Designed miniproteins, single chains, continued (5). Designs and how they scored, part 40

Each design is a single chain, and the fold is of that chain. pLDDT is the mean over its residues in the fold that is shown.

## One batch from the design tools (miniprotein)

Design m17464
Fold by ESMFold2-Fast:
Structure m17464 (fold): chain A 68 residues (1-68)
Amino acid sequence: DDLRERIVDLLMEMSGLSREKAEEVLDKAVALLKQGKEEEALEYAKSQGLSEEAARLLVEGARALLRA
């Protein structure tokens, strides 16, 4: 999915995460949002070292993937 790859690339650029870690973080956020756990997704992102801006992008990206 082109959208998934773009989000992963942007997370790597913003946060210095490896590709594998960015994919893990995104997949976890998608799973949490699918369960309605938006606050847990944001908290998880911050626990992985993401800034508030990167964590917000992760949640918005995960939501876009669920809508796609």
Scores: mean pLDDT 83

Design m17465
Fold by ESMFold2-Fast:
Structure m17465 (fold): chain A 82 residues (1-82)
Amino acid sequence: SLKEKIEKEYKYRLDLARAAGVPYAFSAESTRKFVEEYEKLLEENKDLTPEERAQLLRDFVAKHLPEMEKEAKKEIEKLVKS
């Protein structure tokens, strides 16, 4: 089924990303956007304590991981449907 093809391809890409030590970086564009927003967040919050900074980074990652997964699966779906 289409769903099975998408899940298989996603798992393969996830395994490759894990082997490279990179979470959910399945496209140059999605990675670039994540990095740009991350750098902006750090620059806007440079006066935070180490503890506050660590919490801010955890919250940022938790917020963006689901969006990056959705974009990766959309790219895979388009490829599989082609």
Scores: mean pLDDT 69

Design m17466
Fold by ESMFold2-Fast:
Structure m17466 (fold): chain A 73 residues (1-73)
Amino acid sequence: MSEEDLEAESLLSLGLAYRGLAKTVEDKEVQIELLEKAIRLFEEALRTATREEIRREAREAIKEAEEEIKKLE
């Protein structure tokens, strides 16, 4: 795995952690902020990744986080 792909996987993991944190908070505004942070990290992972598998995972994660935000609005 390249250094870029390792960085992309780290960004993806951090984004998933923020998304997980969003599920533990009751404040809707804080949930949206955490999900928006997760989306930014997933977008950076997508930009950084050279492997299609990681890029696919990042795109899927962005879509899922965006759907979660829509449910909160």
Scores: mean pLDDT 86

Design m17467
Fold by ESMFold2-Fast:
Structure m17467 (fold): chain A 97 residues (1-97)
Amino acid sequence: MEEAKKLAKEALELAKEALKLAMKAIDLVEKDPKKAQKLLEQAEKLIDEAEKKLKEAQKLAPNDKEVQELILEAEIEIGLARIAIGVAKLILRKLEK
Protein backbone atom coordinates (compact mmCIF):
# COMPACT_ATOMS: atom_id res chain seq x y z
CA MET A 1 0.00 0.00 0.00
CA GLU A 2 2.60 2.59 1.09
CA GLU A 3 4.95 1.64 -1.79
CA ALA A 4 2.20 2.13 -4.42
CA LYS A 5 1.30 5.55 -3.00
CA LYS A 6 5.00 6.55 -2.92
CA LEU A 7 5.49 5.46 -6.58
CA ALA A 8 2.36 7.37 -7.68
CA LYS A 9 3.50 10.53 -5.83
CA GLU A 10 7.01 10.27 -7.32
CA ALA A 11 5.48 9.83 -10.81
CA LEU A 12 3.31 12.93 -10.28
CA GLU A 13 6.34 15.03 -9.25
CA LEU A 14 8.32 13.79 -12.29
CA ALA A 15 5.35 14.61 -14.57
CA LYS A 16 5.06 18.13 -13.10
CA GLU A 17 8.81 18.70 -13.58
CA ALA A 18 8.57 17.43 -17.20
CA LEU A 19 5.79 19.95 -17.90
CA LYS A 20 7.88 22.80 -16.39
CA LEU A 21 10.87 21.86 -18.59
CA ALA A 22 8.68 21.58 -21.71
CA MET A 23 7.11 25.01 -21.05
CA LYS A 24 10.57 26.53 -20.48
CA ALA A 25 11.70 24.96 -23.78
CA ILE A 26 8.80 26.67 -25.62
CA ASP A 27 9.95 30.05 -24.20
CA LEU A 28 13.54 29.34 -25.38
CA VAL A 29 13.00 27.80 -28.86
CA GLU A 30 13.59 31.10 -30.76
CA LYS A 31 16.28 32.58 -28.44
CA ASP A 32 18.29 29.42 -27.65
CA PRO A 33 17.16 26.41 -29.75
CA LYS A 34 20.07 24.22 -28.50
CA LYS A 35 19.12 24.78 -24.85
CA ALA A 36 15.43 24.22 -25.72
CA GLN A 37 16.33 20.85 -27.34
CA LYS A 38 18.24 19.74 -24.21
CA LEU A 39 15.27 20.67 -21.99
CA LEU A 40 12.93 18.65 -24.25
CA GLU A 41 15.25 15.60 -24.05
CA GLN A 42 15.27 15.93 -20.24
CA ALA A 43 11.44 16.29 -20.16
CA GLU A 44 11.04 13.11 -22.29
CA LYS A 45 13.30 11.15 -19.88
CA LEU A 46 11.20 12.32 -16.91
CA ILE A 47 7.98 11.24 -18.69
CA ASP A 48 9.46 7.77 -19.37
CA GLU A 49 10.44 7.42 -15.68
CA ALA A 50 7.02 8.65 -14.52
CA GLU A 51 5.20 6.14 -16.78
CA LYS A 52 7.33 3.27 -15.42
CA LYS A 53 6.48 4.26 -11.82
CA LEU A 54 2.76 4.56 -12.68
CA LYS A 55 2.73 1.01 -14.12
CA GLU A 56 4.26 -0.32 -10.88
CA ALA A 57 1.79 1.64 -8.72
CA GLN A 58 -1.15 0.30 -10.79
CA LYS A 59 0.09 -3.31 -10.32
CA LEU A 60 0.55 -2.88 -6.55
CA ALA A 61 -2.75 -1.10 -5.79
CA PRO A 62 -5.30 -1.49 -8.67
CA ASN A 63 -8.29 -0.89 -6.31
CA ASP A 64 -6.88 1.83 -4.00
CA LYS A 65 -8.90 5.03 -4.58
CA GLU A 66 -6.16 7.40 -3.35
CA VAL A 67 -3.49 5.73 -5.52
CA GLN A 68 -5.83 5.74 -8.57
CA GLU A 69 -6.49 9.49 -8.09
CA LEU A 70 -2.71 10.17 -7.97
CA ILE A 71 -2.22 8.04 -11.12
CA LEU A 72 -4.97 10.00 -12.94
CA GLU A 73 -3.44 13.35 -11.90
CA ALA A 74 0.00 12.20 -13.09
CA GLU A 75 -1.45 10.99 -16.44
CA ILE A 76 -3.04 14.43 -16.97
CA GLU A 77 0.32 16.15 -16.25
CA ILE A 78 2.09 13.73 -18.65
CA GLY A 79 -0.51 14.51 -21.35
CA LEU A 80 0.05 18.26 -20.93
CA ALA A 81 3.84 17.79 -21.00
CA ARG A 82 3.60 15.75 -24.24
CA ILE A 83 1.50 18.50 -25.88
CA ALA A 84 4.07 21.14 -24.82
CA ILE A 85 6.95 18.97 -26.12
CA GLY A 86 5.11 18.56 -29.45
CA VAL A 87 4.61 22.32 -29.79
CA ALA A 88 8.28 23.05 -29.01
CA LYS A 89 9.50 20.36 -31.47
CA LEU A 90 7.25 21.78 -34.22
CA ILE A 91 8.76 25.27 -33.74
CA LEU A 92 12.32 23.83 -33.65
CA ARG A 93 11.75 21.97 -36.96
CA LYS A 94 10.59 25.19 -38.64
CA LEU A 95 13.78 26.95 -37.44
CA GLU A 96 16.03 24.13 -38.77
CA LYS A 97 17.86 24.83 -42.04
Scores: mean pLDDT 86

Design m17468
Fold by ESMFold2-Fast:
Structure m17468 (fold): chain A 77 residues (1-77)
Amino acid sequence: MVKKEVEELTKKFLETKNKEDYDKLSDIIEKSAKTLPPEEVHELISLAIEIAKDSTDGEIASRISGAVLRGIGSLVD
């Protein structure tokens, strides 16, 4: 279940703040954007952003948004 993986990867990135966990989160979002309906992709994006807002300030929320934009960006290039 992709939602559970996005939740776990988001929480792990919030704890570690390292590039490897950021890349894992970005890769899951990218794969989801290519394979899932847009409504489910929006749900995953909202979940990741909500977890980030609950746990920290705008810096980490911005990084989570960056991972999401990177994943979606691969669809337009």
Scores: mean pLDDT 71

Design m17470
Fold by ESMFold2-Fast:
Structure m17470 (fold): chain A 84 residues (1-84)
Amino acid sequence: SLHYKLGRVLLFSGNLDEAIAAFKKALELNPNDAEAHNNLGLAYLESGNLDEAIASFEKASELASDNPYLDFMNRWHIVLAKRA
């Protein structure tokens, strides 16, 4: 979605609060978007919201069980968040 693409641009520019808001809007339109949950987790991780980051990555992993690449990436993000 456009909200997801906007969220990624905001995340890479360091606008974490706006990135979080954009990914949340993407998830309102598609609640089962594993990539949006993963990127929401990354935004939470970078903003220091570790519990929300872990929850978002775990949700992304559950939703990406049919995509081994995304499941693998989400598992690594969970490990990263738990060590932060």
Scores: mean pLDDT 78

Design m17471
Fold by ESMFold2-Fast:
Structure m17471 (fold): chain A 71 residues (1-71)
Amino acid sequence: SDAEKAYSLAENPELKKMIEEVAELERKAREAEEAGDEEKARELRQRALELIAEANRKYPEELKKVAEKYE
């Protein structure tokens, strides 16, 4: 997944933890969707997006470097 690739390329340990949490939320959202719980899947995806937004606010240069490495 994109989050797993970003995790492996990120060098900041706080950013790595945030990426790991996003990946976990995305997995839980997929599991909820497969179980037919669309509302739960939306909540989990929203939490992932909020965490991505926080990471971009705190570590914009780090995330830019990660994106450049993995494309």
Scores: mean pLDDT 77

Design m17472
Fold by ESMFold2-Fast:
Structure m17472 (fold): chain A 86 residues (1-86)
Amino acid sequence: SHMERLLKIEEERFGKERAERSLKAYDEAVQLAIEAIRTGNKELAEKGIELARPYAREGDFLAEVGLALSQIALGIIKRIEEEKKK
């Protein structure tokens, strides 16, 4: 429901086409972030970052959320890897 509210605000602010591209970037980045955490694969989190970043830079807020989640996933995986070296 919260994502539906954000999507509606994005549609009202930027139009349907931009909201749809933003939602797509969000969905793909979030799926990559979740899979990165599940597998411990940093490359999936990095892929999510690269995918969402161009749209986030244009001010697409669902894409910004997707970017943030991919960055958080990368940070979590890196911390776990560093802790295993102690």
Scores: mean pLDDT 86

Design m17473
Fold by ESMFold2-Fast:
Structure m17473 (fold): chain A 57 residues (1-57)
Amino acid sequence: MPLDRDGDGYLTEEEVQALLEAMTGRKLSKEEVRELIKKYDKDGNGKITPEEFLKFL
């Protein structure tokens, strides 16, 4: 892809929501997903890497 945006290596809020719902078997709101990301996002950038996310699984 010409933009190479995937090179940032971050999960989107939608990807985090889908993964959490698949793992917990529960429906989550975008607000709940954002709260969870903030807890794991020590950098304060509103994003989380797949590696950081997997550490908590």
Scores: mean pLDDT 68

Design m17474
Fold by ESMFold2-Fast:
Structure m17474 (fold): chain A 74 residues (1-74)
Amino acid sequence: MKATELLEKAGYRARTTVVQMANGNYRAVVVVEVGYDEETGARLWQPLVVAEGKSAEEAEKKATEKVEEILKKK
């Protein structure tokens, strides 16, 4: 189960971005929607977790584990 799927099941809108870094590692950033700006029509996003790994899959897995820990504490 992916970080975004866990957050959406908990009632959040979420996105994950995975990028390859200059050192060859991958960084996964999970953001959640915290509001909506009615004047601009833009959704407001905040970073919830950041994780790095040697592969895109490892970075996403670490981000998912961090999301699971956050959701279990609430």
Scores: mean pLDDT 77

Design m17475
Fold by ESMFold2-Fast:
Structure m17475 (fold): chain A 59 residues (1-59)
Amino acid sequence: DVARLQALGRAASTMSEREQRAVLMHFLAGRSQAEVARMLGVSPATVSRYLRKAEALAA
């Protein structure tokens, strides 16, 4: 979906590298919050915060 990818792209441009990686891994690669947290070395709560920030920016 081009519109969804454009929204994620705009959100990503205003986020840190770690936040961008979390968003891309979850929304484009289909990884769970737990998998993203493990791969980035952060807590699932931290990933949830990153995803919430992306949702707010894409609204």
Scores: mean pLDDT 75

Design m17476
Fold by ESMFold2-Fast:
Structure m17476 (fold): chain A 57 residues (1-57)
Amino acid sequence: SESAVEPLAQLLQHSNRLVVLYAAGALGKIGGKAAEEAIAKIPDPKLRALAESFLKE
């Protein structure tokens, strides 16, 4: 699970919104501080807010 955080975090920087949402959803399922830090780095503030909701649920 932890080894998946790095490649998923790289996908969060993708220009395609659907790719970012997919990666954020997967990171939300992994959870933990590493996933939270990765989601916080999403450049789109609207996508970041949506991704953060995956961590809380």
Scores: mean pLDDT 73

Design m17477
Fold by ESMFold2-Fast:
Structure m17477 (fold): chain A 99 residues (1-99)
Amino acid sequence: MEVLESLPDKVKAASLVAAGGINAAAAVYALSRGDREEAIAAAEAAAENFREAAKYVSEEVAKKVEELADRLVEAARRGDAEGVREAALEAMKLLDEAL
């Protein structure tokens, strides 16, 4: 494996994707309870996790992930739980395929 000064990049990226998925699920759950403020905060955390993971993929994939991260947050702001779920799943799929 790679340099042992820190976690291997692929492990860091995978952990960020998992964190993004967990935060997106938290946003969906908050919307189901009518808690828009909590949903937006969780969606912003998920978007940040996906953007950080995108640093480990190609510029083309990173651009698509950034667009999905923006869509995820806007869906949460609109109370669109389906939009949050779809954007998160697409971002996770792109990152998993690129890593």
Scores: mean pLDDT 83

Design m17478
Fold by ESMFold2-Fast:
Structure m17478 (fold): chain A 76 residues (1-76)
Amino acid sequence: AVEEGARAAVEAGKIGGDLGYKSAQEFYEKALKLPKREGAYLAYASGWAMAEGSTHPEGKAAGQRGADAGKRGYEE
């Protein structure tokens, strides 16, 4: 689930395009602000959706960071 969400986050950014990449950056940043595993999980899930819609390299990276933050929060 967590790893699948991380993979999907990158793909989500590809579909959303420019708008997706901006949102992906926001979600990954919010994941870092949420030390709780639940918050990190929600942030990575949001990042996954945004990242998949982005076609920009930054969108893919941001979504991946959001997913990574979620994974780290889940693993502690």
Scores: mean pLDDT 54

Design m17479
Fold by ESMFold2-Fast:
Structure m17479 (fold): chain A 106 residues (1-106)
Amino acid sequence: DVHKKVEEAQKLFEEGEKLFKEGKYEEAIPLYKKALEIYKEILGEEHPLVAVLKNKLGEVYAKMGKYEEAIPLYEEALKILKKTLGEDNPLVKKTEENLKKTKEKL
């Protein structure tokens, strides 16, 4: 059931966002990963919601000092966001800034 899976992914994402805001990064990761897997299956790899989750996973890994893990997630998110939202979109600019700052830590 596609509708039920989308609702599950949305709930996982919202729970992950709550944990992220609370600084519970290790607990947020599996929720974001599950939501990402569902969105990729249902909406396709190039969908903006997939990019948002990749960017969030990148932010979590960067907060944990896992820069080598964060970089490819930001790069993948940025490619999708530029194609879908355009280069002038605020989320594209934020993702570019996050990627630049994370690369400076390596």
Scores: mean pLDDT 88

Design m17480
Fold by ESMFold2-Fast:
Structure m17480 (fold): chain A 56 residues (1-56)
Amino acid sequence: SVADALLALPLPVALAMIPLVARGGSEKDIAALERLSRHPDPAIAAAARAALATMA
């Protein structure tokens, strides 16, 4: 999945990719961001929530 692929990356790369996933705008991209918004890493969760907010 997109979320699993992002989580395999180094943290700074994963954080840079989160806004690009939001720009993709597909149902799979939204699902990936929703999953990442619940991630135990607060930086990843915050970045995913911010990205979801830009799609509203």
Scores: mean pLDDT 79

Design m17481
Fold by ESMFold2-Fast:
Structure m17481 (fold): chain A 67 residues (1-67)
Amino acid sequence: MKKKIEELAKRSLELAEKLAEKGIFDDSVPEEMKKYIEKKKETLSDKETYKILKEMVESLERSYKKV
């Protein structure tokens, strides 16, 4: 589980950085997303964190695909 959470966290940040580069997200969003992910990892169970990150990655990939 933790390895999959880290993979999703990395993918979320990569997508946020790409979306910021394209002007879709503000340049602050990748850092805010990193803090959000760390907070979720500290406050939620691994299973809940995985679900949230998976949904976030799927949402970010849909946004990136439209550009």
Scores: mean pLDDT 80

Design m17482
Fold by ESMFold2-Fast:
Structure m17482 (fold): chain A 83 residues (1-83)
Amino acid sequence: LSAEVGAASAAALAAALPALLAAAEAVIADPSTSEQERAQFISALAVELTAAEWLAAHAPDPAVAAAVAARLAEALARLKEWD
């Protein structure tokens, strides 16, 4: 199926995901983060992660992995701009 992810694509996604998960855990665990911001962060991050995994799974191109990583970074930046 969509398992034709190139080595560079897999490496880029693997590098981005741990950092994003660590950031999500930090936000969830931080008592200074508002409940609204926490919910928005989790929701948006989940959507972007799902999209990133879908793109990586369906595109064997290493360039797509880079685009996926950039998209996730952009989503996190937009979360900081919300509210």
Scores: mean pLDDT 58

Design m17483
Fold by ESMFold2-Fast:
Structure m17483 (fold): chain A 102 residues (1-102)
Amino acid sequence: MSLEELLERLEELRERIREKMEEAGAPQEFIDSVVATVESALNAVRWFLAGAVSPEQALAALDASIAQLRAAAAKETNPEVRELLLEAIGVLEEARRAVAAA
């Protein structure tokens, strides 16, 4: 998958995660934290594609977002939300590999 395709997938997942967390009655602070984590990863990939950040800077930001999403998934009790978080982690791991290969 191209970095552009991964961005589109991650944007869709961000909205799906928000929707499912709201449906599950998750605390607003937790929803905001997870959404901000995904948005941070989106910005890292966008800035990398624009030539605004180095591969090293983009990888560091992606690694931070992956770690934060893994922590969120470990605390998540709703299986649908957890599945979406794990899917987002998978997309970010693919993005990380693509950045490292560039």
Scores: mean pLDDT 86

Design m17484
Fold by ESMFold2-Fast:
Structure m17484 (fold): chain A 65 residues (1-65)
Amino acid sequence: VSRKELALGVAAIAVGVARLLFKKGLGEEAIRFLEEMARKFEEQGDLEAAELLRRAAEELRRELE
């Protein structure tokens, strides 16, 4: 598995976890979790994984509003 594939796989798992937290009433925690993960992936140069996480965070933020 390539570095990029691994990063995207981890990001997808993180989105799944965040969606579960959101469903359990932990929407703010889910958004913060995704934003923190996106920041870490950006720092490592995994830009596609970071973008996937940021989009998920924005979608959840819109659902809270």
Scores: mean pLDDT 83

Design m17485
Fold by ESMFold2-Fast:
Structure m17485 (fold): chain A 92 residues (1-92)
Amino acid sequence: SRELADALADMLVSLAAKGATVTATQSGGTVTVTVSGLSPKEATALALHAIGLGLEGLGVQVEIAGDTVTITVSGLSPEEAAWLTKRLNEAG
């Protein structure tokens, strides 16, 4: 679970470095990540990668709306959720 969350975070940090805006909010063991400023190809690639991590056991839901991708990560400990939220907000 933590390793899959790390893999998602690495991709999101990479997108932020390329100019995407990444924001994260925490509610208990759930983190909602909003990524904006993506090309259609980048949005599709991010969604497919997040779905792939979901198939490997990460609690993940993905929504695409134009240039914005919303990823909801669930099943984290509150400590893991706080870590992920901090890492992503520092990148975006």
Scores: mean pLDDT 83

Design m17486
Fold by ESMFold2-Fast:
Structure m17486 (fold): chain A 70 residues (1-70)
Amino acid sequence: MDEKAEEAARKATEAVVRHGLEEGWSDEEIVEMARRAARTVGVRLGLDEEKVEELAKRAAEEARRRLAAL
């Protein structure tokens, strides 16, 4: 379900941004890890490749947006 996948990916992105900031990761590293986390979520939920890449793209955009707001 797209809604469930989007919520799970958003929560994973929030966790990656928080953890990366606490560990002193670069913005680039945080964005890349958020993208990978979202792909893992999409694959686990049985989404097709196109939807998995869309989740990864949205997670990267969300991570960049959160970092820009600091």
Scores: mean pLDDT 82

Design m17487
Fold by ESMFold2-Fast:
Structure m17487 (fold): chain A 71 residues (1-71)
Amino acid sequence: SAREQFLKVLIELANYTVELAEEKGLSPEQLGVLLQQMAAEARRLFYEEGLSPEEVLKRVKEKIERLAEAL
């Protein structure tokens, strides 16, 4: 189902975001901000824009990488 596909994408993105934050030495508060922005963008791209799981993963990872570099 679409819900199951989205949950799988969200879990993969959450794991990616946590690992990125650890590699960059970000605080728990900064990680919280990244996770919130990751979840919001993933939901928008998947449900509002109708993008595939692969495209959502690609675009959200790119966004989170840019945000982490700015922190």
Scores: mean pLDDT 89

Design m17488
Fold by ESMFold2-Fast:
Structure m17488 (fold): chain A 74 residues (1-74)
Amino acid sequence: MADELKEKADELYRKGVEAMAQGNYEEAIKYFEEALKYYREALKLSENDPERVAELQKRIERVEKMIELAKKKL
């Protein structure tokens, strides 16, 4: 379950990065915000797994930085 949410978030993050590369910053933000939602859901399901929590927190931080960058480009 948590792994499935993480993989969905990873796919959305990849789409966001692709949109960034194409200069589609508004589209990138939508993908990154959706990825952030799924990573946060995976985090809630992983609270008893410290290794998974640490991994998801790093991915969340990465997505938040990308959202900030994309918003700055608009």
Scores: mean pLDDT 85

Design m17489
Fold by ESMFold2-Fast:
Structure m17489 (fold): chain A 65 residues (1-65)
Amino acid sequence: MSEEELVRLLVEEAGLSESQARGLLDLARNSPRDLALALILHELRKVTSEETARRLVARLAEHVG
């Protein structure tokens, strides 16, 4: 999956802006995989439900390691 497809997924499913979605992907790239996924989950919990946040983190786990 391309970066553009991941940005669209975050915008459409979590209601993030493109800038917020790109910020989460940058955070993932600048951190060890497990820490990046934990930080992304923490940030997503602020803007969406626990269920949606966990589902999105599971999808991102395939692309940010």
Scores: mean pLDDT 75

Design m17490
Fold by ESMFold2-Fast:
Structure m17490 (fold): chain A 56 residues (1-56)
Amino acid sequence: SLEDRILELAREIVRLQDEAFAHEAAGDTEGMERVRQRIAEVSAELDRLIAELQAA
């Protein structure tokens, strides 16, 4: 369902945030930037799905 897809993307964002914090703690700026880019992409998809759900 659309709701299940939203929940899965929300969980993925949490996982990616944990990865970003781990890279930051390790001083891996490049790794942190890559993960932040992935978070931005997943967040954009999540926003699209939420808008679709609200329009239904």
Scores: mean pLDDT 86

Design m17491
Fold by ESMFold2-Fast:
Structure m17491 (fold): chain A 79 residues (1-79)
Amino acid sequence: KIEEAIREGARRAGFELDPEGIVSGLGKDFYGESLKLNIEKNGYITITYKGKFVKIPVKGLSDEEIVEATAEAIRKEVG
């Protein structure tokens, strides 16, 4: 389901999503920084990093497409 796909996407990007929706960096390249990931049940996810917001439309995507979209957005914002 959407929530599990978002968690898997975060893991593929090297992050863990806790129960409060806070994503913590696991790789050396993040220098101990974390992302805040908000899950909107109306079909969007919002990633917050260094005061910037990235919204990913997940409505109409398959679970695997949500996983990849989440991983790519996290890599793009943190890299």
Scores: mean pLDDT 59

Design m17492
Fold by ESMFold2-Fast:
Structure m17492 (fold): chain A 63 residues (1-63)
Amino acid sequence: SSARQELLKLIGEILRLIGEILDLERELEKEKDEEKKKELEKKIEELKKKIKELLEEMKKIKV
């Protein structure tokens, strides 16, 4: 069904965003500049917010 296809697409997007967060966390560990660290932390928080929004969209899908 199209609902299941949309659900799988959302799951795929969430997994991709998790991968991006893990990459940014590794960059954050290596970063020495305080302003760049804050920028990386903000990007990580933005991605976490996007994941939360996608999870809320998944909850609305009726299979």
Scores: mean pLDDT 85

Design m17493
Fold by ESMFold2-Fast:
Structure m17493 (fold): chain A 70 residues (1-70)
Amino acid sequence: MTEELIKKGKAYMKQGDILAKNGKYELAVQSYEMSIAYYERALEQDPDNEEAKKNLEEAKKKLEEVKKKL
């Protein structure tokens, strides 16, 4: 359950990374926002999940970096 949400979060974060590398910043923003949403849902189920916390902060940082390119 929580692990599946983290897996989906990672998939969207990876997609955001690919889109950002290809200069598709608006689409990268959407992918990182989806990643954040999945990690936040994972933390609602397991508030102490360190992997979800770490990945959430990384996704938020990547989102802010990409927003600077818009």
Scores: mean pLDDT 88

Design m17494
Fold by ESMFold2-Fast:
Structure m17494 (fold): chain A 60 residues (1-60)
Amino acid sequence: SYIDELMLDQLDLLEKNEEFLSKEELLEGLDALLREAEKYKVSQEVIERIRELKEKVEEK
């Protein structure tokens, strides 16, 4: 869906800017994106991709 594509584009932007953002800024952005994804009932695949990146960032 268009919303799924929009969410993935936002996730890609966060991934591309990972080197330039603090861990705190990146986690804040990922949490905001996850809340919006759940609010708009995007596909489970998109939600899982956001969660995977968040977990990876939290472990660093």
Scores: mean pLDDT 82

Design m17495
Fold by ESMFold2-Fast:
Structure m17495 (fold): chain A 74 residues (1-74)
Amino acid sequence: MLSFEEILEKFKEKASKTLSEEQIEKIISYLEKVKEAGLTPEAIRAAIKEAQDEGLPQEVIDYLQLGIEEILAS
């Protein structure tokens, strides 16, 4: 089982090949919010909606969804 910190490090390494540092930091902030809220379906939907409303590119939203899935699988 991977810790939350280990999942974030793995995610950063993978995302850094495609996304900017600022985009990665935004995704991590959303992942931390979702984790703090207890990884509920409601918190997950709220985070994705907030990121979409902020105007983040679809590629960034896709990585946010991937990060959430990695955390849920741990």
Scores: mean pLDDT 81

Design m17496
Fold by ESMFold2-Fast:
Structure m17496 (fold): chain A 93 residues (1-93)
Amino acid sequence: SPEAQELIGKGRQALLDGDYETAVKYFEEAIKLLEKEDPNSPELAETLTDLGEAYLKLGDYEKAIEYYTKALEIDPNNERARTNLKKAKEKLK
């Protein structure tokens, strides 16, 4: 979806700028569109990973774990999601 791609781009820019709350909003909107189009797309898995990273940066480790886990259900080989999932789990200890 061109609309989802635009939202993903804005979310990633917000992550780079350190505006993690804005990144969450853009990624959540993108995910809503992507889930309606294809609930198993690689783009959905990557965007769920990006949302997890935004929550990790906000210190919301439980939400980060939730979204990395969802990303890995779609793409079990997503190295970024797997690595950051371990990092988020260690933060809850």
Scores: mean pLDDT 90

Design m17497
Fold by ESMFold2-Fast:
Structure m17497 (fold): chain A 88 residues (1-88)
Amino acid sequence: SNKEKAEEYLKKGQLLFVQSKYEEAVKYFEKAIELDPNNAEAWLNLGMALFELKKYEEAKEYFKKAIELDPNNELARLNLKKVEEALE
């Protein structure tokens, strides 16, 4: 299913992120979102990878998207605050 394949791409992106392969991680998170655009965790992880690449404006937009999909996501709200501080 698209959901199962999206979760596989999300997991692969997370493994690449742990290896500091942020550009490759972004590609897998984007694949996960293409298959399951309502997965708040995939948007959050995409934002985190872009933050590590210092693409702060893009990271901010994706953290906002994660919060729209899951308003109670504390990690997404904390990361939004961090990226707003980086843009000051």
Scores: mean pLDDT 91

Design m17498
Fold by ESMFold2-Fast:
Structure m17498 (fold): chain A 105 residues (1-105)
Amino acid sequence: MEKEKEFEEALTRLAAYMRLFGADSIEELQEKVKELEELAKKPPRSPAEYIDRVMLENAIKDYKETLKKLDELMKELGISREEVEARIKALRDSPEVQRLADLLG
């Protein structure tokens, strides 16, 4: 039960990142994050760009920690990748995911 709750929280968080970065699948989300990481490696040109860079780096770090936690929970709970993708699709339009995406962006 505790692990199931952690799994639902990780799914909601991942769905929020998909919404924030405009991705329609986990694969597309991974590609978009990779592009953002490349942008984050460029030196900032202004104080405002530096702040935006720090926020982006924090979002990428949290996304990676969420993805790792989800993978570990999938293995422990015996949940398939197909079930994860189906649940994420159901969560994408939820008010909870919309609220969390707004907080992360």
Scores: mean pLDDT 76

Design m17499
Fold by ESMFold2-Fast:
Structure m17499 (fold): chain A 75 residues (1-75)
Amino acid sequence: SSSLLSLTVRDYILTALKQAGVEPKVSTREILEYAGLSDSSAGLRVESLSEEQRKKLDDAVVDVIANDGYLPARK
């Protein structure tokens, strides 16, 4: 979401989960690893990410929300 672009990646993840009413059951690091992003990216601003990186981040956050705060089982 463009409205959250000024947040760090870590704060973006936590804010998105809070807004969805979902309690995180995995760490921010685990969510980033699942997204295919480095843990060091947690301190980057969302607006500094490429379009591909933003899509990976958003897809991972949506998956965590859809799985009640857990990472989805790998198929």
Scores: mean pLDDT 80

